# Designed miniproteins, single chains, continued (5), part 43

Each design is a single chain, and the fold is of that chain. pLDDT is the mean over its residues in the fold that is shown.

## One batch from the design tools (miniprotein)

Design m17566
Fold by ESMFold2-Fast:
Structure m17566 (fold): chain A 67 residues (1-67)
Amino acid sequence: KEEEKLEYLKKRIEEGLPTFKERAESAKDFNKEEAEEILDYAIDQAVDELGLSEEYKEELKEYVKKL
């Protein structure tokens, strides 16, 4: 159950991340650290809403850092 939720979030991030990166690149005053903080916050909120464990939360954060 949790594994399916993790895979769902990974897929949604893969689909949305290119658009987010394009918007961040277009905003010349937007830096990499701010982008990482926004993504980290969004992951925390999504994980809490879906009731994922800390283990899957960390896996998702590591996965996003590789994208």
Scores: mean pLDDT 71

Design m17567
Fold by ESMFold2-Fast:
Structure m17567 (fold): chain A 55 residues (1-55)
Amino acid sequence: SIEELNREIKELVLEATKLEGEEREKLLQRAADLAVQLGMSRDLALALVEHEASL
């Protein structure tokens, strides 16, 4: 379950790097929502998915 959530987060971030604007933001928001389910704070989750998407 935790491994599956981490995989889904990575896939959402990867797909977001291919998109711009609102569509990109929606995927990053979804990835952050999954990270919050793993026990991260909202602020930390958003920072992490934005960092990953900037790589």
Scores: mean pLDDT 80

Design m17568
Fold by ESMFold2-Fast:
Structure m17568 (fold): chain A 63 residues (1-63)
Amino acid sequence: TPDDIIRDLRKTGQIAPPDLRNRIGVVSSRISTAVRNGDTSQLQIEVRRGDRLIRDVRRTIDS
């Protein structure tokens, strides 16, 4: 759900360098905005972007 991805982005942002933290913050804000506006297309794009970013960061840390 959007709330699940936002929580995961927040947790990932806490352990990320400042640059990645900023990118995570931007994606999280865009997801929240898309949900508020009912923009399903934008929501799908930003959720996929956020999920990919979380996976990339976690893979790097877990390696």
Scores: mean pLDDT 78

Design m17569
Fold by ESMFold2-Fast:
Structure m17569 (fold): chain A 74 residues (1-74)
Amino acid sequence: MPAPLSQEELAQRLLAGARRGLEEALKVSPEAARAELEQVRAAVEAIKPFLSPEVQAYLDRELARMEEEVRRKV
């Protein structure tokens, strides 16, 4: 099997993908950006039970920053 990711590595990879997806969606339309943000929220919620409270708090802060970015641009 491939080497397992640490919780922090998993969170960082998810956030990196989420940021790229959100930036791409913002180039398409406000509706695409909102849909991407909802998808990112769903992905974060799906992995939270497998993460420490510290990593969960980190993801929540980064999500809040992404939500603010979308709100300002759309």
Scores: mean pLDDT 78

Design m17570
Fold by ESMFold2-Fast:
Structure m17570 (fold): chain A 116 residues (1-116)
Amino acid sequence: MPASEALPAGIKVTSAGANPVPEGSPMTLNFDLSAAPNEEAQKAFDEYVAKINEILSTIGQTLTVTIKGDGDLDVAGTYALMAQLALSLAGMETNPEVKAKLEELAVELREEARKL
């Protein structure tokens, strides 16, 4: 089942392999944001990018996020965008453990956003 190119606005996917991306195939997902995390949100952003990359590294994949903007995203907005990114990545995955971990992370991110 080929990976969809119909991702949320600002997400670009590059792959060196077949779709769906097989386990162990290098894949770089580029996420362009029109707004940057503010100073308070930067730690949350870095933490969750690291968590996504930890999950993806188990199958040889890498996430690259490019931020373009001036600190417009608060902590809640940052969590909401990271949750959407995790769900988009889960939708592309063929490995059921990686998919489940990304979906679980998206739930965690949405709950953190609701606390703020």
Scores: mean pLDDT 66

Design m17571
Fold by ESMFold2-Fast:
Structure m17571 (fold): chain A 72 residues (1-72)
Amino acid sequence: ADRAREAATRFEQKAKELRELADQYNKLSDEYKKNPEFKEIADSLKKIADNLRKQADEYERQARLLREQVEA
């Protein structure tokens, strides 16, 4: 069993799930933004989406490092 390869695959899957979740929060933010009364909620949802994308980017970065170690 290649632990680095398995970990890379898991991180890639986690990143994909986080990006899909971020897209859902962005969509909700856009819907709430249409009503001025919900602007603060829309801004909060957008911030959550941005945070989820940053987490996905970090998992993808870690997956790349793990794959580079396997190929070296």
Scores: mean pLDDT 84

Design m17572
Fold by ESMFold2-Fast:
Structure m17572 (fold): chain A 98 residues (1-98)
Amino acid sequence: NKEEAIKKLEEAIKKLEEAAKHPSVEEEARAAIENVEKLKKAIEENASDSKIASLYSAAMLNIVAAIIEAERAGDKEAVKLLEEALELVLEAGKLYDS
């Protein structure tokens, strides 16, 4: 369900915007937002499955990198927001395949 996948990506962007307010991960969270927005646009424009998979992987890797930086900084609130964003991106991937 592409419509529900897009909705989950929009929720993920909101969590990443909250994480971007944390100085520990501002740059990494903004990079993740850019890649999640690219993924959302690719789904909306019916891009190829290979393009969507590539953008999905890039978005996931950026969120994981942001989580690592938040953990190193001891920013537990940022870690939680980023983990919630990662789960929403994972849910979007499952819904897209439906």
Scores: mean pLDDT 88

Design m17573
Fold by ESMFold2-Fast:
Structure m17573 (fold): chain A 70 residues (1-70)
Amino acid sequence: GLSPEEVERLLEILKEAEERAKNGADPEEVGKEAKERLNAASSGVRVTDVKVEKDPETGEVTVTADFEDA
């Protein structure tokens, strides 16, 4: 499992990815970078996927990371 401190760090990485995509960064590159950063920040779980989606009407960005036990 993840410690509370690790969870906070992972949420910060996801928030940074959301802001980058919202500011016009390529969602595919943002997702790739976020996946690498999340895997580097956690040793007890493996990130299997990071999906970055942007609503074209609102500009709202959703970042979803899927985890499995390492």
Scores: mean pLDDT 78

Design m17574
Fold by ESMFold2-Fast:
Formats: sequence, C-alpha cells, structure tokens
Structure m17574 (fold): chain A 48 residues (1-48)
Amino acid sequence: LEEELQQALDQAEQARELAKKTGTIEGSFYLRLADGMLQRAEELRKQL
C-alpha cells in the first residue's frame, strides 16, 4: 500500500537525522537502517 511506502520513507528520514546527530558508532547503525528503509521504499514504489 502507499501507507507502507510512506512509513518506510518516514523511517528512513528519521534514521538519517539520528545518524547526523550521533557522531559515534551508533551513527553507522542508523545510516544502514536508513539505506535499508530507502531500498524497501523504492521496491514498494516500483510495485505501486
């Protein structure tokens, strides 16, 4: 659904913001999480 797409995009954006605020190893986790969410959103977008 487009709701799933929006949720994935929102989560990716939030993870990116967290990565920017954390200059530590936790930042790497959030960047990877954001990338994963963006990839998922792109996949969903291709199906919708």
Scores: mean pLDDT 74

Design m17575
Fold by ESMFold2-Fast:
Structure m17575 (fold): chain A 62 residues (1-62)
Amino acid sequence: MELIEEARKALEKGDYKKAVELASEALTRDPGNREALRLLAEVFKKLGNEEMAAAAQAGIDR
């Protein structure tokens, strides 16, 4: 499958790490790929509320 389709399927399954990895790889191949950027933004919104927000705050504190 194409990277974007794989990333979208991973996001639908709740596998946010895989979605980020696949979308990031798509951006590496085509910088400015808008669909990959949209996928990353959506994943970040979901992760920021649970894991990334807490990790970012801890990183700032240390």
Scores: mean pLDDT 67

Design m17576
Fold by ESMFold2-Fast:
Structure m17576 (fold): chain A 55 residues (1-55)
Amino acid sequence: MDKEEADRVGTLAAIRAGEGLISPEEAARIAREALLKSGMSEEHAERAARQIANS
């Protein structure tokens, strides 16, 4: 998965959480996994996922 695809997956998860379709915690998990698959470091992916959960 490339970075562009991972960002898209994370954005869609955040939108679904905002609409009440999934929890913010689940959206953060989806985003973190996508970013890790794109080759991002664990620390970077965790930070990005935490930001999504807080939105």
Scores: mean pLDDT 76

Design m17577
Fold by ESMFold2-Fast:
Structure m17577 (fold): chain A 71 residues (1-71)
Amino acid sequence: AAYTAEQARAGVERARGLARKLVEAGRAELAIEGLRRAAEEARAGRAAGELSAEAADVAVRGLEEMVREIE
């Protein structure tokens, strides 16, 4: 079942979209907080065996790239 991988992917896309809007509004700190929270959720899902290593790695990498871009 691809449910957890699909949810992680959708969450990453939504988080990145929201983060860009927040940065444009001058709220970069709030954007970074949201992205880091999403990355922690992805790591927790991988540790619990709910996400494949591949899905979690893609999610965390995408979120961390956005954090570095904002920083």
Scores: mean pLDDT 75

Design m17578
Fold by ESMFold2-Fast:
Structure m17578 (fold): chain A 57 residues (1-57)
Amino acid sequence: MLARAVKDVPEVAPFMAGLKKGDVVEVLEERENGFVLVKNLKTGKEGWVGKSDLEEI
């Protein structure tokens, strides 16, 4: 599934994805705690972000 960041997301921890508003990501895994594992298609980096920080496209 592809999604877009709705806001800038700072990389505050090594397991977290840093995103810029408008970055397109591939959603790899969802967790019940509201976090999703994503791959940033621009940078190739994988990490966790809040599901509310993404919009499905």
Scores: mean pLDDT 76

Design m17579
Fold by ESMFold2-Fast:
Structure m17579 (fold): chain A 63 residues (1-63)
Amino acid sequence: DDARRLAELAREAAEALEAGDYERARRLLEEIRREFGVEIEAADPEELRELLRTVAEALEAGL
């Protein structure tokens, strides 16, 4: 399921940002871009983390 896969990647990227693992977060965002053609970015890491969590939650809710 593409929505589930995207939600998993977004959640993992948010968790990587919370852990301060910017290398892992960048790789996960690149996977999202390559697989789904979606580029997710924000002005700072805290804002990006909240955006990624919101995206994962929305997809898990079946949007």
Scores: mean pLDDT 79

Design m17580
Fold by ESMFold2-Fast:
Structure m17580 (fold): chain A 91 residues (1-91)
Amino acid sequence: SLEEAARLAEEAADQIRELGKTASPEDRKVLETAAENLRKAAEYARKGDIDKALSYLEQAARSILSVKDEELREQGLRLVKPAIDALLAAK
C-alpha cells in the first residue's frame, strides 16, 4: 500500500540520518540530502503520486551511491531498499 511505502520511506529517512552521525562531514551532508529526498518520497506516496515518489527515491539512492565510505554506502542502500520495493509493489 502507499501508506506502507510512505511509512517505510520515513523509517529509512530516520535511519539514514542516524547513520550520518557516524560519517565524515562530507558523507553526512550527502546522507542528510538522501534523508530529505526519502521524506519527500513519503509525502508524494501519501498524495498518491507514485511517479514523483519513485523519482525522489531514485534521488535518495543516487545520493547514497555518492557516499565515499564503502560500508556506509552499502548500509544506506540496504536501508532504502524496503521503501523502493514497497512503492513498486503499490504501483
Scores: mean pLDDT 87

Design m17581
Fold by ESMFold2-Fast:
Structure m17581 (fold): chain A 70 residues (1-70)
Amino acid sequence: KEEARKKADELIEKAKEIYEKAKKEEDPAKRAALALEAVGLAVEAIIVLEQAGDEEGVAEARERAKEIFS
């Protein structure tokens, strides 16, 4: 369970970094690719926590993803 949280935290942090890079990217195609990569990482983090049965972790990851992509 703790390993799932650590992995999910790493995935969410990577998603945040990549999405910040996407917001600064001037090329629309590269921006879209970075944004999709960030979304994929956030989704993977939520799946990892759901598979671990960590309901609180899932709720926190969803909230963090909402803040990143809003």
Scores: mean pLDDT 83

Design m17582
Fold by ESMFold2-Fast:
Structure m17582 (fold): chain A 116 residues (1-116)
Amino acid sequence: MEKEKELREKAKELFERALELLEEAIEAARKAAEENPEKRKEYEGIINLARNARRAVEAALAGDVESALANAEGAAGVMENAARRAKEIGDEEVAELFERALEELKKAAEALKEAL
C-alpha cells in the first residue's frame, strides 16, 4: 500500500538523521578527548559505543522491517549507554547528541511498526 511505502521512506530519513547525529557525537568526543587527555580512555569507550550503534543503524537501513526493528532496539540500548557515560564524565554536549540520535531512532522504529 502507498501508506506503507511512505512510512518506510520516513523511517529511512529518520535512521539517516540518527547516523548524522552519531557522526557529530563521535567528532565531538574525539575533540573533547584531545582537550581532556585524562579522560581519553572514557571518550574512546564512548566512541566505540557510537561506532557499534552506527553499525546497527546501517544494518537497520539495509534489512527488512523485522531485522530493522531488532537492529534499532539494539542501537537504542547502545546509545542510552553512551549518553549515560558521557554524563558521568561531565560532557553534556556529547550526551545531548546521543539523546537526539536516540530520539530519531525511536521515531524511525515507530514509523516501521506502523508500516506493518
Scores: mean pLDDT 84

Design m17583
Fold by ESMFold2-Fast:
Structure m17583 (fold): chain A 55 residues (1-55)
Amino acid sequence: MEEERKKRLEEMIKNTPNSYLREALREQLGEPVPEWRRKQMTPEELAAYRAARAA
């Protein structure tokens, strides 16, 4: 199950041009997003980031 989720996240990272959204997806793989990036996120990117964390 977890390996299938990692594959899905990696595919989303490959297909996502938005660097901040890719960072949120990488956090699902165990790479935390630093605070300065979160402060630089737009409201839309924060919503996408929260959705990625919930996945």
Scores: mean pLDDT 64

Design m17584
Fold by ESMFold2-Fast:
Structure m17584 (fold): chain A 88 residues (1-88)
Amino acid sequence: MEEYAVTLTGTAPAETAAAKAAALQERVAALPGVKRAIATARADGTVSVGAIVEAKDEAEAQKIAAQIAAAAEALGVTVTSVTVTRVD
């Protein structure tokens, strides 16, 4: 198994961004293959997620990244970018 860093950036209404980030952190941390997750929100409504995922290959890491993006969208976060990078 390889480790991958998944970074998601999105936006939400500023007044709800912090609550959405907290809920997103809990949902992402519960996903299979996610070892660590943190989500943060800024006063301007920017939401960021960083996760370390354990996957057999990049294709599996991309599937987990897609699940992270789906969780964000389900919470009302507009996803602007998702990156997956192998951790050496």
Scores: mean pLDDT 86

Design m17585
Fold by ESMFold2-Fast:
Structure m17585 (fold): chain A 59 residues (1-59)
Amino acid sequence: VDLVALAREYLEKAREAIKKGDAEEAIRYAEMAGVLATIAGDEELLEEAKRLAEEAKKL
């Protein structure tokens, strides 16, 4: 699995955690996706990770 694919996997996990109302898990997965997106140089994935982290913080 490449870094972009792994980042997308963590974004999906973050979205599922948000649906369950698990703010701590959602933030953790979104932050991991953001780190992976940064290493991969994928700005679109990084922005999506930041958006999900902010959404999770509002739970």
Scores: mean pLDDT 83

Design m17586
Fold by ESMFold2-Fast:
Structure m17586 (fold): chain A 86 residues (1-86)
Amino acid sequence: SMPVLSDEAIEYLRKASEALEAGDLEKAAEYLKKALEIEPENAQALAELGRVYAQLGRLEEAREALERALALRPDSPLARALLAEL
């Protein structure tokens, strides 16, 4: 059983996805952070935030987000691969 995401968190995740499609990495990071303020244990949002921060060259913030994602989902291929590249 997965925790149920709030409607507000889902809206921020949608906005983050739209920003990523537009190539706006800073805006995507802001929306992912807002979703995580509501749902701090969303491992997928943490992994995506880490990926965005890595692409922005914000390596310490990327590492923090990916380590949190991996703590929640140790079997995450995305979080593990991204941490290895930092």
Scores: mean pLDDT 83

Design m17587
Fold by ESMFold2-Fast:
Structure m17587 (fold): chain A 66 residues (1-66)
Amino acid sequence: ARLLVRVTGSVETEVGVALRLIGTPGVRVEKIGEGEYLVTSELDEAAFEALVAELRAIPGVEVTVL
């Protein structure tokens, strides 16, 4: 599955999002623009939905499921 993640918050928010994604097994992250990340995931559906929910809960983070 693929996600488009956009971060419009602080630098601390962006660093936190990047570390969370890098620390997730089965996730690949590509920076496609300033504050914009393409995430490719091989997680199961439950882990994928949990990741999407976690990211959407962060202020200044927008997640689009592709």
Scores: mean pLDDT 79

Design m17588
Fold by ESMFold2-Fast:
Structure m17588 (fold): chain A 73 residues (1-73)
Amino acid sequence: SADLEAIKLAREGWELYLEGKYEEAAELFLKAAELATDPRLKAHALYHAAEALEKLGKYEEAEKLRKEAEEAE
């Protein structure tokens, strides 16, 4: 299912995040959010993407994703 694939991508993104690979982590979290059909799963993936972008100093893009996540719930 799309949600199962989204969960796998989010898990891979989290592993990259723990390695400090924030750009790659953000890409996987955004892809997970795109595939997710469950609003809660989509919101969580968007929040994690925002956290990764904040590590990269991309604060404006991170805030946009946080607002999108709040609307998805």
Scores: mean pLDDT 88

Design m17589
Fold by ESMFold2-Fast:
Structure m17589 (fold): chain A 57 residues (1-57)
Amino acid sequence: SPEERERRRKFITLVGKAKGLPDETIERLQASDLSQTELAEALGVYPTAVSRFLRGE
């Protein structure tokens, strides 16, 4: 859904900046169609954290 895609982008920005990732890396991750597991690996967080945020928890 559009809301889920926006939450995904916001999560990538928040976690990416908190972990000190370059803006170019954050933008690349936002443009990608990575699964929740692949995104969790890229951001260095547990898949459960991604799933919860995308559900609005």
Scores: mean pLDDT 79

Design m17590
Fold by ESMFold2-Fast:
Structure m17590 (fold): chain A 66 residues (1-66)
Amino acid sequence: DEARRYYQKGLELLAQGKYDEAIEYFQKAIDLDPNYAQAYAMRALAYEAQGKLDEAEEDFKKANAL
């Protein structure tokens, strides 16, 4: 599944502290599967790590609604 592969790549990048690249891959996963709750949750963590608290809050709300 392509969405899951992008999500897994995002997780690898997140673990490396590559937040911009991680967000890009989580975005690719979401583009393929807009109901991918875990991808929103992990993108929110990457946004929090960057201090982008409004974007993080929106993604956490989206993940909880799915």
Scores: mean pLDDT 90

Design m17591
Fold by ESMFold2-Fast:
Structure m17591 (fold): chain A 60 residues (1-60)
Amino acid sequence: SELAEWSKVLQEIAEKGRKAGLSEDQITSMVSQIAVRAHEEKLTPEEVRKLGEEKIKELS
């Protein structure tokens, strides 16, 4: 389902953030911001993954 795909992508982004050395507070903030933007802009799972990678790079 679309909801399951969305949840999986956010979990993948959170895990990548942890591996990149981000704190849990940074991960929570980042994932929340990405989730809000994905909902508002109707982003695809691929666009959400790309946004997550870009934000991890900015924060690391």
Scores: mean pLDDT 81

Design m17592
Fold by ESMFold2-Fast:
Structure m17592 (fold): chain A 62 residues (1-62)
Amino acid sequence: SEEEKRAEVKARLAALLAQNRPSAAVAAAKEAGLTDEEIIELLRELGLSEEQARTVVEFGAL
């Protein structure tokens, strides 16, 4: 389901961010077919601010 796919991508984002690999996290989410805005939403759910989430998506860094 779309909910299961979203949950899996969110878990992968969390794991890669915990490893200090934000560019790899964004690349994995894009490979899974997510848009920049969908990735921003997931990053915000993981505790990032909107500014931090946009910075990660745009620059691959916090």
Scores: mean pLDDT 84

Design m17593
Fold by ESMFold2-Fast:
Structure m17593 (fold): chain A 83 residues (1-83)
Amino acid sequence: MMEEIERLARELEETRDLEEALRLYREMVALVEADPSLSAEEKRVGHDTLALHVLRVAGASDEELRAYAADPALLRRRVAELL
């Protein structure tokens, strides 16, 4: 699990293709949700971090990403619209 999560995280950071970013996001979210060692808070932080990376690939500016980080509900809705 850890090695796979680390590999997917690198791919997500390096990708510039939105479809690939969305695929990686779905895979990593599933791994985070399936991890029994993570608390609900840690899972939420993980989801939000991954969502920000997807929106960056989708063309969001650093200013927009800061706004999304300040409003987790908006962040989650925006990423859900792309899935």
Scores: mean pLDDT 77

Design m17594
Fold by ESMFold2-Fast:
Structure m17594 (fold): chain A 57 residues (1-57)
Amino acid sequence: MKEIEEFGKEIGKLLAEGKKEEAQKKAKEFLKENGLDNGESADELSGIAGEYANELV
């Protein structure tokens, strides 16, 4: 999903800035609000955010 990919990059930026608590809160709220609070979507978001954060660090 393009939406989860773009949001994953936003979360990755927060992680790169050291804002881990804010990143976790926003990720949970995004998944809940978009009906994506399932394992597959959570794993995809986590993977994108982590990979993008590593690119920035």
Scores: mean pLDDT 74

Design m17595
Fold by ESMFold2-Fast:
Structure m17595 (fold): chain A 55 residues (1-55)
Amino acid sequence: MMLEETLRRITEAVGAGDFERAREILEEASKVLSPEDAELLERALRVAERHVEAK
């Protein structure tokens, strides 16, 4: 599975306002991704959540 594909799915869920779905995708991906890639995705999701809260 590709990191880019997972990131796109998470981005689509975030764009729809579905953070529960985004977290679900991240949890599934974390089972097959390297720790470094999983950390990058988690950080990206946290930044997106903070950006929405700041608005």
Scores: mean pLDDT 74

Design m17596
Fold by ESMFold2-Fast:
Structure m17596 (fold): chain A 57 residues (1-57)
Amino acid sequence: SEMDEILAEINKLLKNASEEVAKKAEEIVVRTLTKPNPTIEDLRKAKEEVEKLVKSE
C-alpha cells in the first residue's frame, strides 16, 4: 500500500540517522498512526518532519 511505501521511505531515511533522531522520528510516526483516521497526507507530513530532523544532524 502507499502507506507501507511511505513508512519504508521513512525507515530508509533513518538508516544512517543517530539514535536520538531515530527516537524523535518514532514519536512523530506513532503520533501520526495513533490518530483516529490517519491519512496518506498525514504520513507524508510525518516523512517531511523526519527529513527535517535528519537534515538538522
Scores: mean pLDDT 81

Design m17597
Fold by ESMFold2-Fast:
Structure m17597 (fold): chain A 64 residues (1-64)
Amino acid sequence: SDEEIKKIAELLIEKYNLSEEHKKLVLEAKTYDELIELTMLLLHMTREEAEKEVEEAKKEVEEG
């Protein structure tokens, strides 16, 4: 869902203290794959590392 993707994006922004420019990019993501790609790009992570980060943030959203 769009709301779930946005909440995951917000958690990643807070966790990594992203710049205003990077926050804008992450908040524009519409899918899990887009969040993974942006996490890889902005945090210099492998796809496997980025997938784990997005999955952990998703679990936090689901637990709330």
Scores: mean pLDDT 82

Design m17598
Fold by ESMFold2-Fast:
Structure m17598 (fold): chain A 76 residues (1-76)
Amino acid sequence: SLLERFRQLLEEEVEEGLDLIIRGVMNSIRKTYEPSLDEEQRKKLEELIKEAIETKEMSKFQEKVDEILEENKKKK
């Protein structure tokens, strides 16, 4: 199954596979949210994406993205 293959890849190629997955997710998030953000918020998102790629810490990234989205709602 796909899940079993994914688990095997993470065990054998954890460093390479994890980096590729995180980068893919970050690119998807950027493309999804950037059109709804102002210039300042887009810069903050890019900084968060860079940090998430370097640290590989997704929970903190999600928290900060949610803060930016709430700020965007309040400014409108």
Scores: mean pLDDT 69

Design m17599
Fold by ESMFold2-Fast:
Structure m17599 (fold): chain A 87 residues (1-87)
Amino acid sequence: MEELRENAEKARTGSPEEGIAAGSFTVALLVTEALRSDKETGEKLFEVATRVGQLLNEAYKAYKESEAEAREKLKEMADLVLEAVEE
């Protein structure tokens, strides 16, 4: 969970390239934790991973046209992850 928060902040505050890389790592961590969790927790984490993956794909497409648009998508992704891991 702490690694998820750290990677989400890096996606929010870093360069677009660093944010996309951090987002990819975050998806891998969410999927891994979902597979290790009980059914209810795992289903919720996998849903978050799916949404993060969709936003990451949008950020990558935006990055090819505008770094500013990519940054906005990465911030949306980071906020989603931070909400999911909030205590």
Scores: mean pLDDT 74

Design m17600
Fold by ESMFold2-Fast:
Structure m17600 (fold): chain A 87 residues (1-87)
Amino acid sequence: MEEIDREVKDALVIIYATLAKKAVERGDYDSAAETAEKVAELIREMDYLSPATAQAARDAANALIASGHPKAKEAGERVLEAVDEKL
């Protein structure tokens, strides 16, 4: 049960990180910020964050920050903070 929940959360972080990055690429900064906040919340609830999942989250966060949009930048910074707290 616990192990399955961990695998599901790990997969969800990768999925939402990918969706947030794609939202930035299409200029949908509100959707990108909202999705990135879900990534940060999932990471904070996880006892362990794999290096690959951490990298996916960082890639999405860096894309949000690089967008220059204030809302996306703030959400991206929250994702980086959540990743750094787990590693």
Scores: mean pLDDT 82

Design m17601
Fold by ESMFold2-Fast:
Structure m17601 (fold): chain A 90 residues (1-90)
Amino acid sequence: SAADKQLGKYIVERVEESVKWVLNSSLIETEADKKHQLYVIAVGSLRTLKNEGLSDEQIREVAKKIRDIIAKVAPELEKKIEEEAEKILA
């Protein structure tokens, strides 16, 4: 639906803004903690889409965009995000 597409776009935009905030945050002391927060943001976003009733196809498309955003700053999280997306869809 149009609402589902709008929610997907909104979540992607919020992930982009949250990534910028995490990277620039003085409250997060270590690179390891920053990467953990990026992972939490990705997983939380995917769970939100599942709970809102988006189709598996729509969730996979948004998951790919979130993965690509996070992989630009933390490429080691790419596979973990892919694996978590499939677990959420199972």
Scores: mean pLDDT 87

Design m17602
Fold by ESMFold2-Fast:
Structure m17602 (fold): chain A 80 residues (1-80)
Amino acid sequence: MSEYLKELEKLAEKYLEKIREAIEKGKIDEAVEIGKEMQEELEKLIEKAREAGVPKEELDKLKEEITDKLTELIEKRDEV
């Protein structure tokens, strides 16, 4: 159970890092594309986790945490 949640977190962190780098380089279109890839990959892993019996509530909570991290990243961009 927790392994799927950890894999989702690692996947999100990897994509968030790529989005951060794209934003820092001024490549906003690239950041949007990476965000789309992140959404697709997270949905695939969420489906696998759900099939393995991970509760929907746990998956939704992790998705909220990832969204919060993305929001912080965007806000930090505006401080530069």
Scores: mean pLDDT 75

Design m17603
Fold by ESMFold2-Fast:
Structure m17603 (fold): chain A 82 residues (1-82)
Amino acid sequence: SKEEVQKAMTELFSAVGGLVLLLTFKAPKEKLEEEVKRLKEAIEKVKKLLPNMSPKQQKAAEEELKYAERLLEEAEELIEKL
Protein backbone atom coordinates (compact mmCIF):
# COMPACT_ATOMS: atom_id res chain seq x y z
CA SER A 1 0.00 0.00 0.00
CA LYS A 2 1.02 3.67 -0.34
CA GLU A 3 0.99 3.99 3.46
CA GLU A 4 3.30 0.97 3.83
CA VAL A 5 5.73 2.47 1.28
CA GLN A 6 5.70 5.85 3.07
CA LYS A 7 6.31 4.18 6.46
CA ALA A 8 9.19 2.05 5.10
CA MET A 9 10.83 5.06 3.41
CA THR A 10 10.44 7.20 6.56
CA GLU A 11 12.11 4.44 8.62
CA LEU A 12 14.96 4.14 6.07
CA PHE A 13 15.66 7.90 6.23
CA SER A 14 15.42 7.82 10.04
CA ALA A 15 17.77 4.81 10.34
CA VAL A 16 20.31 6.46 7.97
CA GLY A 17 20.20 9.69 10.01
CA GLY A 18 20.56 7.78 13.28
CA LEU A 19 23.64 5.88 12.11
CA VAL A 20 25.23 9.08 10.68
CA LEU A 21 24.79 10.79 14.07
CA LEU A 22 26.27 7.85 16.00
CA LEU A 23 29.28 7.68 13.64
CA THR A 24 29.78 11.48 13.81
CA PHE A 25 29.77 11.51 17.63
CA LYS A 26 31.85 8.29 17.95
CA ALA A 27 29.23 6.24 19.79
CA PRO A 28 30.21 2.99 21.60
CA LYS A 29 30.56 -0.22 19.52
CA GLU A 30 27.42 -1.83 21.03
CA LYS A 31 25.26 1.19 20.11
CA LEU A 32 26.73 1.23 16.57
CA GLU A 33 25.92 -2.51 16.20
CA GLU A 34 22.28 -1.89 17.26
CA GLU A 35 21.87 0.96 14.74
CA VAL A 36 23.54 -1.13 11.97
CA LYS A 37 20.96 -3.89 12.64
CA ARG A 38 18.15 -1.30 12.41
CA LEU A 39 19.48 0.03 9.09
CA LYS A 40 19.80 -3.52 7.65
CA GLU A 41 16.14 -4.20 8.53
CA ALA A 42 15.04 -0.85 7.01
CA ILE A 43 16.99 -1.57 3.77
CA GLU A 44 15.40 -5.04 3.45
CA LYS A 45 11.85 -3.68 3.94
CA VAL A 46 12.30 -0.98 1.28
CA LYS A 47 13.84 -3.49 -1.20
CA LYS A 48 10.81 -5.80 -0.79
CA LEU A 49 8.45 -2.87 -1.50
CA LEU A 50 10.29 -1.55 -4.62
CA PRO A 51 7.98 -3.42 -7.10
CA ASN A 52 4.95 -1.75 -5.43
CA MET A 53 6.31 1.81 -5.82
CA SER A 54 5.58 4.44 -8.48
CA PRO A 55 8.53 5.30 -10.83
CA LYS A 56 9.21 8.52 -8.86
CA GLN A 57 9.16 6.63 -5.54
CA GLN A 58 11.41 3.87 -6.98
CA LYS A 59 14.02 6.45 -8.09
CA ALA A 60 14.04 8.14 -4.66
CA ALA A 61 14.19 4.75 -2.91
CA GLU A 62 17.05 3.47 -5.13
CA GLU A 63 19.11 6.63 -4.51
CA GLU A 64 18.58 6.36 -0.72
CA LEU A 65 19.29 2.58 -0.75
CA LYS A 66 22.59 3.20 -2.58
CA TYR A 67 23.63 5.74 0.07
CA ALA A 68 22.39 3.53 2.93
CA GLU A 69 24.28 0.43 1.68
CA ARG A 70 27.53 2.44 1.34
CA LEU A 71 27.04 3.86 4.87
CA LEU A 72 26.37 0.34 6.18
CA GLU A 73 29.62 -0.99 4.65
CA GLU A 74 31.61 1.90 6.19
CA ALA A 75 30.01 1.33 9.63
CA GLU A 76 30.58 -2.47 9.55
CA GLU A 77 34.26 -1.95 8.58
CA LEU A 78 34.67 0.48 11.51
CA ILE A 79 32.97 -1.94 13.96
CA GLU A 80 35.37 -4.75 12.88
CA LYS A 81 38.30 -2.51 13.92
CA LEU A 82 36.82 -1.56 17.32
Scores: mean pLDDT 87

